# Designed miniproteins, single chains, part 75

Each design is a single chain, and the fold is of that chain. pLDDT is the mean over its residues in the fold that is shown.

## One batch from the design tools (miniprotein)

Design m2606
Fold by ESMFold2-Fast:
Structure m2606 (fold): chain A 87 residues (1-87)
Amino acid sequence: SARAARAAALAAAQALAEEAGRLKVEGDKYFSQGNYKEAAELYEKAAELYREAARIAEAGGLTGLSRHYAEQAEEYREKAKEAEEKA
């Protein structure tokens, strides 16, 4: 059913976003320590997971959540670039 499909999309998108959140926290830790190469790699992985979470959320009709995760993906892509420039 549409409700079951939406619930499955929500759960899958949230699981990816939680993993992305863990990676960004670790990336922030490396960034604060001046370990910019490691920070860049973690931020890029977080951005990729947020992009996938946004895609799954959009497929499930969760447009607001999709937009939120897409914005997080862009933020951490830019943080990855900043870290790469400092490495």
Scores: mean pLDDT 90

Design m2607
Fold by ESMFold2-Fast:
Structure m2607 (fold): chain A 90 residues (1-90)
Amino acid sequence: MTDAQRAALLAALERAREIPGVSVFVHGDEVWIGYSTDPAARAAADELVAIAEQLPDLEVTRDGNFITIKPNGSPAGKAAMAEIRERFGS
């Protein structure tokens, strides 16, 4: 992934966690995002999926009201996850 793509994902995660009904958690080497049925929460979730699915170094899955983002095993994916963990894991 590019630096711009990584920055866009981080910015989207920061915006999403400020929306009522959105929860962003770091769990191990994964980012877990839970969201409510509120329009703003769904819009934030849709933005996160649209950004994350463009990143070749990450895997994104959506199941019901949950999104999981994890590294695909590449060094770039692991580096991006480390940066996310530093920013959102505390």
Scores: mean pLDDT 80

Design m2608
Fold by ESMFold2-Fast:
Structure m2608 (fold): chain A 85 residues (1-85)
Amino acid sequence: SPKEELAQRVARAVRELIATPPEQWDEALGRLKEALKELIAHPEVSKEDVESILDAVRQAVRRYKPERQEEVDKIIEEMKKLIDS
């Protein structure tokens, strides 16, 4: 389903982000932001679905790239504001 494909795209972007070398971090982060925006814009994706996915993103970064946690948390808060509009 389109909803599952969008969730898989976010999962791939997170996997790429945590595996990426420092010099490619901004590019990988940009791909994650793009995937999250498309997920949030999709009419079949609920607020609860997005919140669960955003929490999973936060948990993955905290575990594998804790030095980048504050930067990713700011992006998550931006994404949450898009859901509430």
Scores: mean pLDDT 84

Design m2609
Fold by ESMFold2-Fast:
Structure m2609 (fold): chain A 76 residues (1-76)
Amino acid sequence: SLTPEELAKQRLDIEVTIGLVDIAVGIESAIPGSSLSESLRTTLVTQLKSAIETARQLGLDTLASEAEEALGRLNS
């Protein structure tokens, strides 16, 4: 079992990952003709899938859903 402090750290790490993906998608959307390289997109997809798995293992269902929505935005 995780301590409350360990759980808080895991939650924060997942939230940061979602935030970084949303910033990347936001930049791509805001600047005409910009796009993430396929290499960077693949890296972000991999990181976000790991975050989803971790959130589900920890029972953070709302955060897992938010990460899945972010993955959908990244793959659009």
Scores: mean pLDDT 82

Design m2610
Fold by ESMFold2-Fast:
Structure m2610 (fold): chain A 58 residues (1-58)
Amino acid sequence: SSEIRKLVQRLTALSIRLIGLQIDLERTDDPAERARLEKEIAEIQKEIAEIDKQLEEL
């Protein structure tokens, strides 16, 4: 269905973004930038978990 396709596409995009942010976090020594990256990583991980749950309920 179009709904499953949209969720899978969003999940893929978020997974790619998560990898990029994790690489940035490993390369950054600035405490303020690290805190920002950790917050964004946590928000993306939460969205991935919600999408995974939606896919299980379909």
Scores: mean pLDDT 88

Design m2611
Fold by ESMFold2-Fast:
Structure m2611 (fold): chain A 71 residues (1-71)
Amino acid sequence: DTIEGKSKDDINKEAEEIIADFKKKYPDAKIDYTVTDTGIIILGEAGTKEQTDELVDLLKEKVGVPVSDMT
């Protein structure tokens, strides 16, 4: 549907909300991110690989853009 009409700013807002909620759930995770023309790049250090995979899947599901794990 109309998802491809999202701007980089819209993607940033959606990613910020999801990552903020993730940080509340996992306060020891040192997650950062950047938004590019092709999607979201996850940076920093998560506590476990399972936590990073959960975040990547959540971002792909809710934002609908490609996500790269660089942690």
Scores: mean pLDDT 74

Design m2612
Fold by ESMFold2-Fast:
Structure m2612 (fold): chain A 93 residues (1-93)
Amino acid sequence: KPSEEELEGEVLLALALIYLAITKLADQRNAPVEDIKEAVDKAVELAKRLAEMGFKDGARQIAEGLRQVAKDSPNPEAAKIVEEGAKKAEEIA
């Protein structure tokens, strides 16, 4: 793959992992579900971009991360939102 696409893929994966971490932290800090949903939606959108560029393993990593956040969530409402995001990311990958 061209070096430019590789670099863009790496940056997108790093950004997606940052939003995954933000989602986990927001959930652990009992943030409003709207804030959690915003972080999840951003992670899913980045996973979609990764898959479209051919970085399906990166998209799967984000899906698995979101599923783990949902599993570990102390808030059932937040867990449902994160799990819906994980499912969308899995369907993309």
Scores: mean pLDDT 78

Design m2613
Fold by ESMFold2-Fast:
Structure m2613 (fold): chain A 63 residues (1-63)
Amino acid sequence: ASYVATADVTPTPDLQGKILELLQLSGKPLKAKEISERLGLKEATVLTELATLEKAGKVVKVA
């Protein structure tokens, strides 16, 4: 599954802010693996952060 940011993000030093910025800069849905590779993070870490952001309504999981 791929993910899309739902809100404007200012650059922040935290992992969630970096993930949101990458999604907005991409302008298209990204898979967790692509996000992890671009940010140099473990895919499991990215999935955990994406789940938190999705629960907060800041990203949407798309097919």
Scores: mean pLDDT 75

Design m2614
Fold by ESMFold2-Fast:
Structure m2614 (fold): chain A 73 residues (1-73)
Amino acid sequence: DAAIEARARAALEANRALVEEARARAAAGDLVGAAKLMLEVLKAIREALRDDAEAYAALEAEIAKIEAWLAAA
């Protein structure tokens, strides 16, 4: 949905510094640090989309996968 995508892009832009830091960490080989920063970005997008139950649930599922990977790392 274009409206949901626009809201998600706005949340990404609001958190651009975290996205840039995550990218820099990933490029340096710090995948755990990059994943932790991207987790914060995904939580911000989830909050921005809280009025859309389907999008919120999908983001919760992705956040849970990343948290499980970090716990196993």
Scores: mean pLDDT 82

Design m2615
Fold by ESMFold2-Fast:
Structure m2615 (fold): chain A 62 residues (1-62)
Amino acid sequence: SAIGERLEREAVRIHLENPEYSGTEAVALAAERLGAPREVVERARRAKSGHEAFEIALEALR
């Protein structure tokens, strides 16, 4: 989906600018930049993997 592509692109940008961030942190921050609610951002940060964080963020941004 278009929003999924935007989320992935933003997460990659954050990772390139901040290589010290985990995959979950990069996805959580990307979701925040795309307008996800605070609760979703915090849930993504606590995800077990970047993939799980991506699913949480994508569902909220649909």
Scores: mean pLDDT 84

Design m2616
Fold by ESMFold2-Fast:
Structure m2616 (fold): chain A 74 residues (1-74)
Amino acid sequence: SAGDAGAVAYLGALLRELEAGAPLEVARQGIRNGARKLEEEGNLDAAARLLEAADSPTREELRRQLRELIGEYS
């Protein structure tokens, strides 16, 4: 769907910024903002997955979870 394509593009942009050295907390906040929009659209399952990714304690774990989510929605 158009929403899924938008989510993939958004998560991909966050992953690129994170790999370019953006602060971990900035990436986490971006993911939380995306999850909030998904909740507003009624996509609670996708929102829950994004919130789990946002709680990743390390940059490497967050990067791994973002890649998995991009793969699921691609």
Scores: mean pLDDT 77

Design m2617
Fold by ESMFold2-Fast:
Structure m2617 (fold): chain A 75 residues (1-75)
Amino acid sequence: STEEAIEILKEIAEEAKKRGDYATALRLQAMAEEAKSLSTDAVIKALRLEAKRARELGNYETAERLDEAARELEA
């Protein structure tokens, strides 16, 4: 559900913040706020794009968590 996606995004953002990655945390927090007014398909697309960016930067753990959130919403 969209509510579950928002919770997951906030959790990943807090994890990024605790690791000192404030840039990723701010982007994910913004995505969580936007998700309140986006369609499920739009949220899935945004999660997949952010996962690709994380992977390109070598942040594989963050990428996997974002892909998991996208898969849960697709189910």
Scores: mean pLDDT 79

Design m2618
Fold by ESMFold2-Fast:
Structure m2618 (fold): chain A 61 residues (1-61)
Amino acid sequence: DAATAAGAAARAGWEAGDGRGAGENALKSMQADPKGAEAAIRAGEAGDGDGAASAGTSRSL
């Protein structure tokens, strides 16, 4: 889901210290599906602490 993806991106942004981008993505995901966005962030981050950030890391290619 787009809301799930946006929520995961917002979490990764917070991890990287990109508060501005994280805030915008969080608002978009909450607007589209607040429960889906929260569930995705909680499940991904809680189940695998680094999963959300590590899987989609913007580490140098």
Scores: mean pLDDT 55

Design m2619
Fold by ESMFold2-Fast:
Structure m2619 (fold): chain A 74 residues (1-74)
Amino acid sequence: MAKKLEEELVKEYDEWLADPTRLKAHVGGEETDKLLAEAAEEAEKLGISDPRAILAIYLRLREEAIKAGKAKTR
């Protein structure tokens, strides 16, 4: 059910915005563009069109990229 997942993702995004520690982690602009494109493709496959839900997917992908050492952190 896309709309229930969409609501959950929107809530997750709002929680990310409320947590400065989570927002402080970053990736380079090129990696950000790549992860945003991946998030948009994943959202399209799931039938999700809410921008906040798409950004929540992006934040999940960013966290995974940071853990994998593919992201510029500090």
Scores: mean pLDDT 70

Design m2620
Fold by ESMFold2-Fast:
Structure m2620 (fold): chain A 88 residues (1-88)
Amino acid sequence: MAENERELAEAEKKREEGKKQSPQLGMAYDMELAFVRHRNEAVTAAAKRGPEEAERVAASLQRTEDALNTVLQKAEEATKKALAEAEA
């Protein structure tokens, strides 16, 4: 639980910082925050039914998480490049 709360807090901080750097990056982090919240609630609900059910739900969400991470990495890379050009 404490670890999940920390992950959410870090995601919220990234969203706020991303919004200051780029509206597009802010939206990408907003999507990540929404997904993390949804994933944590779904896995927690499934865990009440048993550890095997929690594992199944986590596995089914892994594909979505992988796709989202790819999009987020590309958005971060593009923003970092734009910021480097602005600082130069």
Scores: mean pLDDT 73

Design m2621
Fold by ESMFold2-Fast:
Structure m2621 (fold): chain A 88 residues (1-88)
Amino acid sequence: MDGVRLAQQGDLDRAHLLSSLALLNGDYQSAVRGYQAIIDVGGDSNYRSLLALSRSYQRLGDYDLSQQYLNRALSSLSDNSDLVQFIQ
């Protein structure tokens, strides 16, 4: 709930924090909603939220969605690596 509102306002870091707290408290439904809102607003570049959403679906027993979000997170990481400058 609060995480969804924060994501919609563009406060993705705080939305992620509240969603992570919900996940730690066993509130998987609120965690899923918050992480999903971050992805809906900020897109797949929010790979940490995609990874956390994958984990949340795994905890809910939805292995198909867990795998889908994991694959999206890995794709986002590859895209991010293409933008890296000045690496060894």
Scores: mean pLDDT 75

Design m2622
Fold by ESMFold2-Fast:
Structure m2622 (fold): chain A 82 residues (1-82)
Amino acid sequence: MLEEIRRAIEEGRYDEALELVKEALEDPSTPLEEVREMLELAAPHLSEEQLQELGRFARSLPEERGRLAEEVLLRAYLAKQR
């Protein structure tokens, strides 16, 4: 999953990277450490709209995963606002 997300970002396929991150977040077998790494890798390259979409998706997840995702996404969103 992480390698697939990296490849999508390198090729400018940000919509695909967004969907791959959602799949990893939904999968309870993906370790939280990998989830954090994937979010930190993808979030800086996502648009404000994509970050908001991912944030809404995170609210539907189990609390621990959802909170982790919201934290990383909020930091990325604020960085874009400067």
Scores: mean pLDDT 79

Design m2623
Fold by ESMFold2-Fast:
Structure m2623 (fold): chain A 75 residues (1-75)
Amino acid sequence: KEAYRELGEQYYELALTTPSSDPNKAKYLYLSAQYYEKAGDLEKAIAMYELLLTLAPDSEYREEAEKRLAELKAK
């Protein structure tokens, strides 16, 4: 659990230092959200998916982020 939270934080930090023009920003936000989900930190996972949809709505991760966000908010 600790390792998953740490990975979520590391990918979020990578996303913050990655410019919006870099396609890796969406990837890092998506990975951050997934690791926060694995850590049980649903609030941070939701925040990462929402941030991904705001900053990279046309990314390859959009559909999966939308699906995960809907499932997490339904709880």
Scores: mean pLDDT 80

Design m2624
Fold by ESMFold2-Fast:
Structure m2624 (fold): chain A 65 residues (1-65)
Amino acid sequence: MGGGAVNGLAAGGDARAAGKEEGAKAIFEASMEGDVTPEAASKAGEAALAGDAEKARELVLEGKG
């Protein structure tokens, strides 16, 4: 089990902000392009807030199908 990237948290500050914005955009685009459940959007939003835009997109896509 790995864990303990304290250095990455500080460097991830900008990455988190960018991921949050990009994740929110991806969620919005998915909602406009097709249906997405509020639950999937909520989970994707949490992933986006963590700076994981890719995870956010995956969660939204799962909620669409």
Scores: mean pLDDT 64

Design m2625
Fold by ESMFold2-Fast:
Structure m2625 (fold): chain A 68 residues (1-68)
Amino acid sequence: SKSEILQEFAELLNELEANAANVSPELQARLQEKIKELEALLDEMSPEAKAFAEKLIAKARELLAAAA
């Protein structure tokens, strides 16, 4: 479900933050795939869920940029 995708994304984001000093390419790739999944679902989400998802995506992109 969309809620499950959001939960999985939040869990991956927490793992990335916990390992920010040494982010593996595998973790980065998983996060990028989840970003694509969430972006594909944004138009089908409620305004509240969409705003939350967009916030998570923005944070994930910032962490990925910092790791690169």
Scores: mean pLDDT 75

Design m2626
Fold by ESMFold2-Fast:
Structure m2626 (fold): chain A 66 residues (1-66)
Amino acid sequence: GTRIRITAARDYTAQTPDEISLKAGEVVEGELLGTDAEGNLLIRRLEDGRVGLIPLSVIGSLERVE
């Protein structure tokens, strides 16, 4: 899949086990697996291989790696 780097714009606490919690300014590198019906990003995190959703409202920046 597409390798991406996401920087969180704000703090977010996961509301379900399928979501990823983030802190403002946190950088997550991973593989983009898709999007849900609301446009939230489904990723596989590079650090630990965790698959989860990141809400679009939490994303400050998104860049493709390589």
Scores: mean pLDDT 82

Design m2627
Fold by ESMFold2-Fast:
Structure m2627 (fold): chain A 64 residues (1-64)
Amino acid sequence: MIDWGEVALALLTMQAHLVLKAKLPVEEAREILDRFAEQAVKMGADPAEVERLKEEFLARAESL
């Protein structure tokens, strides 16, 4: 059986890396990451893990 939560976290991680590579303004990066995070939770990802990952990538975007 496919663990959709694990797949969703992997997908979110890949999407977050693409957002960082695009060097978008922090405001746009936040909006995009929020949408990806919402989709990951809907796919079965643990909300706490998703929120932690989102915070890590947003901190990296702010540091660019």
Scores: mean pLDDT 79

Design m2628
Fold by ESMFold2-Fast:
Structure m2628 (fold): chain A 74 residues (1-74)
Amino acid sequence: MSAEELEARLREALAAVLANAADPAAYQKHEGELRRLLGEIFGAHRRGEVSEERLAAVLDEVAATGREVRQKRA
């Protein structure tokens, strides 16, 4: 998988997690996929396939999505 494809899949997983924040079973499934993809992007960064700037942008999106999920589940 290319770095571009990996980032696109990460953004899709973030959207799925947010959309399913109120459904525990669907949320756990999509959260698990998001966590797997995060492991893959960290691995790609270690191999020099993803820049620090691109990784930082993805992590900012993860943090923003996490805040929205917490608000929906409160």
Scores: mean pLDDT 81

Design m2629
Fold by ESMFold2-Fast:
Structure m2629 (fold): chain A 86 residues (1-86)
Amino acid sequence: DEVEALREQGLEEVKELLRKMLSKKEEAEKKFEAFLAEAPEEKKEELKEKFKKTVEALEKLLEMVEKGEEPEKIVEEARRWEEELK
């Protein structure tokens, strides 16, 4: 079944991408802290909150992929986090 094979391949690629993003979490945090230091004071708390939510969203998405959730559910969760982080 070509559809089944494409789903498995797509899920593995998404897993690899999410793991790469999370493996760079410490580096991303350091870069974010440098960016935050130059941000206007009134926006620092909002930016910190958005960064934390982004990391939590990525961790949640990786958990869903590793548990074998359907791609449609993973996309829905990703969309929900995208809207929340706006």
Scores: mean pLDDT 69

Design m2630
Fold by ESMFold2-Fast:
Structure m2630 (fold): chain A 76 residues (1-76)
Amino acid sequence: MKKKIDEIKKKAIEYAKKGDGEGVVKQLNELEKLISDAVRAGDSETMQHGIESLKEAIEAAKKSGLTEEVKRALES
């Protein structure tokens, strides 16, 4: 699970650097799904890792001017 979260975070940051808002939204939604799955499974370590990874991806997206895309993904 943690390795998959790391791969998705890396992709989100890559899309953010390229200005690919749709790519970022898809990766953020996948991270949120994995965090939700970890919560349901009682996996606190994976949940914490996912939340930290989501924060890093959001920061990268905001620094790239993708604030509206971030807002849309988080309110889904």
Scores: mean pLDDT 80

Design m2631
Fold by ESMFold2-Fast:
Structure m2631 (fold): chain A 67 residues (1-67)
Amino acid sequence: SLDEIIEEIAKLTGLSKEEARELIERAAEGHVSQLGVELMLRHGLSPEEAERAGKLLLEGAKLLKEQ
């Protein structure tokens, strides 16, 4: 579910659920890869963590579009 994806992104990134939801909304509006780079450079995620976050953002964006 979308809520489960929000929770997993929040846990992975250290952001709040509100901030994680905002990232999903941004992913739905644009390129997931751009957010992955931002998470590595500005939020200190490793490449592996950024790849996982990118996959979650893509899945969340898809669910948001379907609801």
Scores: mean pLDDT 75

Design m2632
Fold by ESMFold2-Fast:
Structure m2632 (fold): chain A 110 residues (1-110)
Amino acid sequence: SEIRKLIDEAYKEGYLSEEIKEILLEIVDEFEAADVDKQKELLKELALLVQAISEGVRVELPHPNLQRLLELALKLDEETKKKLIELLSKIIELMKAAIVERENAALAAA
């Protein structure tokens, strides 16, 4: 998985904690196991997470792993927070691409 590779590289670069890495991998597992509608819902919640981190505000997120990730992210220094936002944005773009490919494959099979 391209997404898992990005997370592993970020962890090896030293700006992800083990807890944040574990949460991100669990989110990827959930995304890969989900149907398209649930994938789109998760993607919307990830976008809200990125906005909340960028604004430095605590919001209530329905997904418990995303809520925990927000709480951890808000405690990070500004430089690490920027790197996490960049990583999450790349993950979101890869997830969007995966949804489009899945929908195109389903349409082609019909």
Scores: mean pLDDT 86

Design m2633
Fold by ESMFold2-Fast:
Structure m2633 (fold): chain A 91 residues (1-91)
Amino acid sequence: VKEEIQKILLELAERLFELAERVPDEVTRGVIEIQAAVEKAIADTVTPEKLKKELPEMIERYRKMLESPDPEIREAARLKLEALEKIKELL
């Protein structure tokens, strides 16, 4: 379970870095790059027990980010939600 969660988070980080490379605005690109780095860091430190407790709040937070006026931020939120839903099935 932990190894499968780590793989999902690392794949999410990779997809976020790829998204950032396509963003022409430097500020928005930087925000997405920071988000990618955070997901990679979480992959190294996360436990299934901690993630199970935090998961509902994370899903709700990212769902609200889908309402962002910035289409790149909405895409990043969508990728994060997809990853969290896959993790939820493992918990």
Scores: mean pLDDT 80

Design m2634
Fold by ESMFold2-Fast:
Structure m2634 (fold): chain A 62 residues (1-62)
Amino acid sequence: MIPKEKLLKLARLILEDPEGLAPLSYYLEYLKISEEEFRELLAYYLNLPEEKRKELEEEAAK
């Protein structure tokens, strides 16, 4: 299962880059994961209910 710490880091990146202007390499370097891991992480995050994404965003802001 995807680790919560990586989901929180992804949530922080999305909040800082809501228009997706940063290159993929920036996300991979920040998260310290592979492109395959990033694709899985992003797919999981985007398929979460809005309520759960909001909870992750609030936790990421701490």
Scores: mean pLDDT 76

Design m2635
Fold by ESMFold2-Fast:
Structure m2635 (fold): chain A 110 residues (1-110)
Amino acid sequence: KKIKPEELSDKEVQELIDELILELVEEADKQGDEKLAELASLLELLKNLVFGPDKDTIERLEALAKLKGLPSVEELILQFTKEIKEYLEKKKEYKKIAAVEKLVKKVLEM
């Protein structure tokens, strides 16, 4: 069932993102999937950028974009968004898709 990003409160987004980070870490460990671990790490960085007091988060995102050969943090976020949405769509976790979309929108509007 599709849910709209605007229907989620900031508290609900944070709770859903925390659940998703835990899920991705557990699946990464279970499957030995380094890509799932990377998605969890990126999701935590984006959460900290929007909701956390972490002052170095943008510098970490810029460093990661450069390491991946991407021209900007925006390109890194767009690639991440595509990959995490594909993962969640396979699992039919549409409420978590809405939470990710709301988080990403807040980051891109900064």
Scores: mean pLDDT 80

Design m2636
Fold by ESMFold2-Fast:
Structure m2636 (fold): chain A 60 residues (1-60)
Amino acid sequence: EEEKKVLENAVKKAVAELPPGATANEILQKAYVILDEQGITLTLDQREYLKKLSEKVAAE
């Protein structure tokens, strides 16, 4: 459950660093960079969750 919050925070930080109207793919790629900088290795399930979260945020 704490891991989901880390992924959510990475997406929020990605959105804050990108211009308004950023695509889901741009948000996802930025979130990957943020997580890699923190030394976090993502599982396949975490990557899928991050992709869905990025798509949801981009649609809002």
Scores: mean pLDDT 79

Design m2637
Fold by ESMFold2-Fast:
Structure m2637 (fold): chain A 118 residues (1-118)
Amino acid sequence: GEHEASEEVLEEEAEELFSLLPEEIQKKLKELFEKYPELSPASKLDVLTGILTFLELKGISTKEEAEEALKKDEEFKEKLFNLIEELVKVAYEAEKEGVDIDELAERIGEIIKKELEK
């Protein structure tokens, strides 16, 4: 693997992706990251990428569109919050297992696929 990605670079990338999410989702993620403080910046980045991918596959490309979806569809909001909790939990378990970042990304992709099929 490449050795050029520092923890600081990954934290910066994660912070940038985090800023693209609506405020309610940012609050939920802060609570979950506080509950799972052992999550690496790389695992957080995978979780954030997964959330943004799910939103894009639902036709949501902007923060404002995400906020509108959350306001108009209570079922969508509940689904998204449950997905976020599942992604963070999977990332935490992968961290414990010493799973590499590519395998974590694959596990996240399968969870997103399953949620989209509902």
Scores: mean pLDDT 80

Design m2638
Fold by ESMFold2-Fast:
Structure m2638 (fold): chain A 64 residues (1-64)
Amino acid sequence: SSMVKEREELEATLRSKLDQIRKLSVEEGKKMAEQIVKELSSKENAALRDQLKLELEGIIKEKE
């Protein structure tokens, strides 16, 4: 369905952003992570936002 394709495209975009965060400093990574989480704060993206938040916290902890 089109919803599946939209989800796959969003996940691909988020994976790219996560890879970028892994390459950034701790401070820049935290700032970008906060921005991404804020952008996904809508009701429609709640589950994806929560999953992304956990992944971002893991990446930041690896850097600290």
Scores: mean pLDDT 70

Design m2639
Fold by ESMFold2-Fast:
Structure m2639 (fold): chain A 65 residues (1-65)
Amino acid sequence: AKEEILAEIKKAEANIKADESLPEEEKKKLLEQLEIKRKLIDGESVRFLDPKSNKEVEIIAAPDL
């Protein structure tokens, strides 16, 4: 279920924040990826800069049909 995936993302965020073995730069990257996944699963649009094209890209969750 969607709620299960969101709960998994929240657990991953907490684990990353609590992991003392991870460098701060890696934590930031992982948290950014989880935030993008959370927004997509929650039906929000996500905007980010595509490093390959250097263009702002918006990913929108497809409407449930």
Scores: mean pLDDT 68

Design m2640
Fold by ESMFold2-Fast:
Structure m2640 (fold): chain A 77 residues (1-77)
Amino acid sequence: DEAVALAERTTARIDSLPPKVAAIVRESLNEGASPEEVRERLLAAGVPESTAERAARLVAEIQAEWDALLRRLHERS
């Protein structure tokens, strides 16, 4: 299943981040936060700017991949 495969890849990519950063990213995604909101939360938590930007970019990529999957499933109907 494309959705299952994407969910597994999403989990693996988040798990590649430091544990503290991964936890904030997971919480933020569950709340529907934007990449910019994730970046702001990480900076507020004392995460270095380079790591916060990397995590925000990862969130944007994840959201784009899920949006693309939903679009493909909708268009094939």
Scores: mean pLDDT 81

Design m2641
Fold by ESMFold2-Fast:
Structure m2641 (fold): chain A 111 residues (1-111)
Amino acid sequence: DRFREALLEVLFRSLPPEVREEIEKIEDPEERKKKIFTYLLEWVKSTPEEELIPAVETLIRETLRLLGEPLPSDETLREIARKAVRKLKEATTPEEVEEILLEAVREAAAA
C-alpha cells in the first residue's frame, strides 16, 4: 500500500531524534510500526487540538509530496486535518491512529 508506506516514512522522519533511535533498534517491521503509532497515540492524548491541527496538515502535505500527489487547497487540507484530529482525540489504540491518518491522507489525495 503506497499510501501506508509513504505515511510511515513521513511519520518516522518527524519523530524526535531520541524516539527515532529507540524505534531503529526494533528489528521487526510490524513491532516498529506499532511503536511509532503507540508514541503518536500518547502524543495525541497529551497535545491540544490547536497544536495537532497544523501538525496533521504538515503530515498530510509531506505524505502527498512524497507520493507525487497534487496538494488540495489550504482550506480543504485544514478541514481534513480538523476532522482527523477530532477522531484522533477519541482513538484508544495505535491501530485506530494509523487508520485515521491513512483515511485523512486518502481523502486529501482524492480532493
Scores: mean pLDDT 85

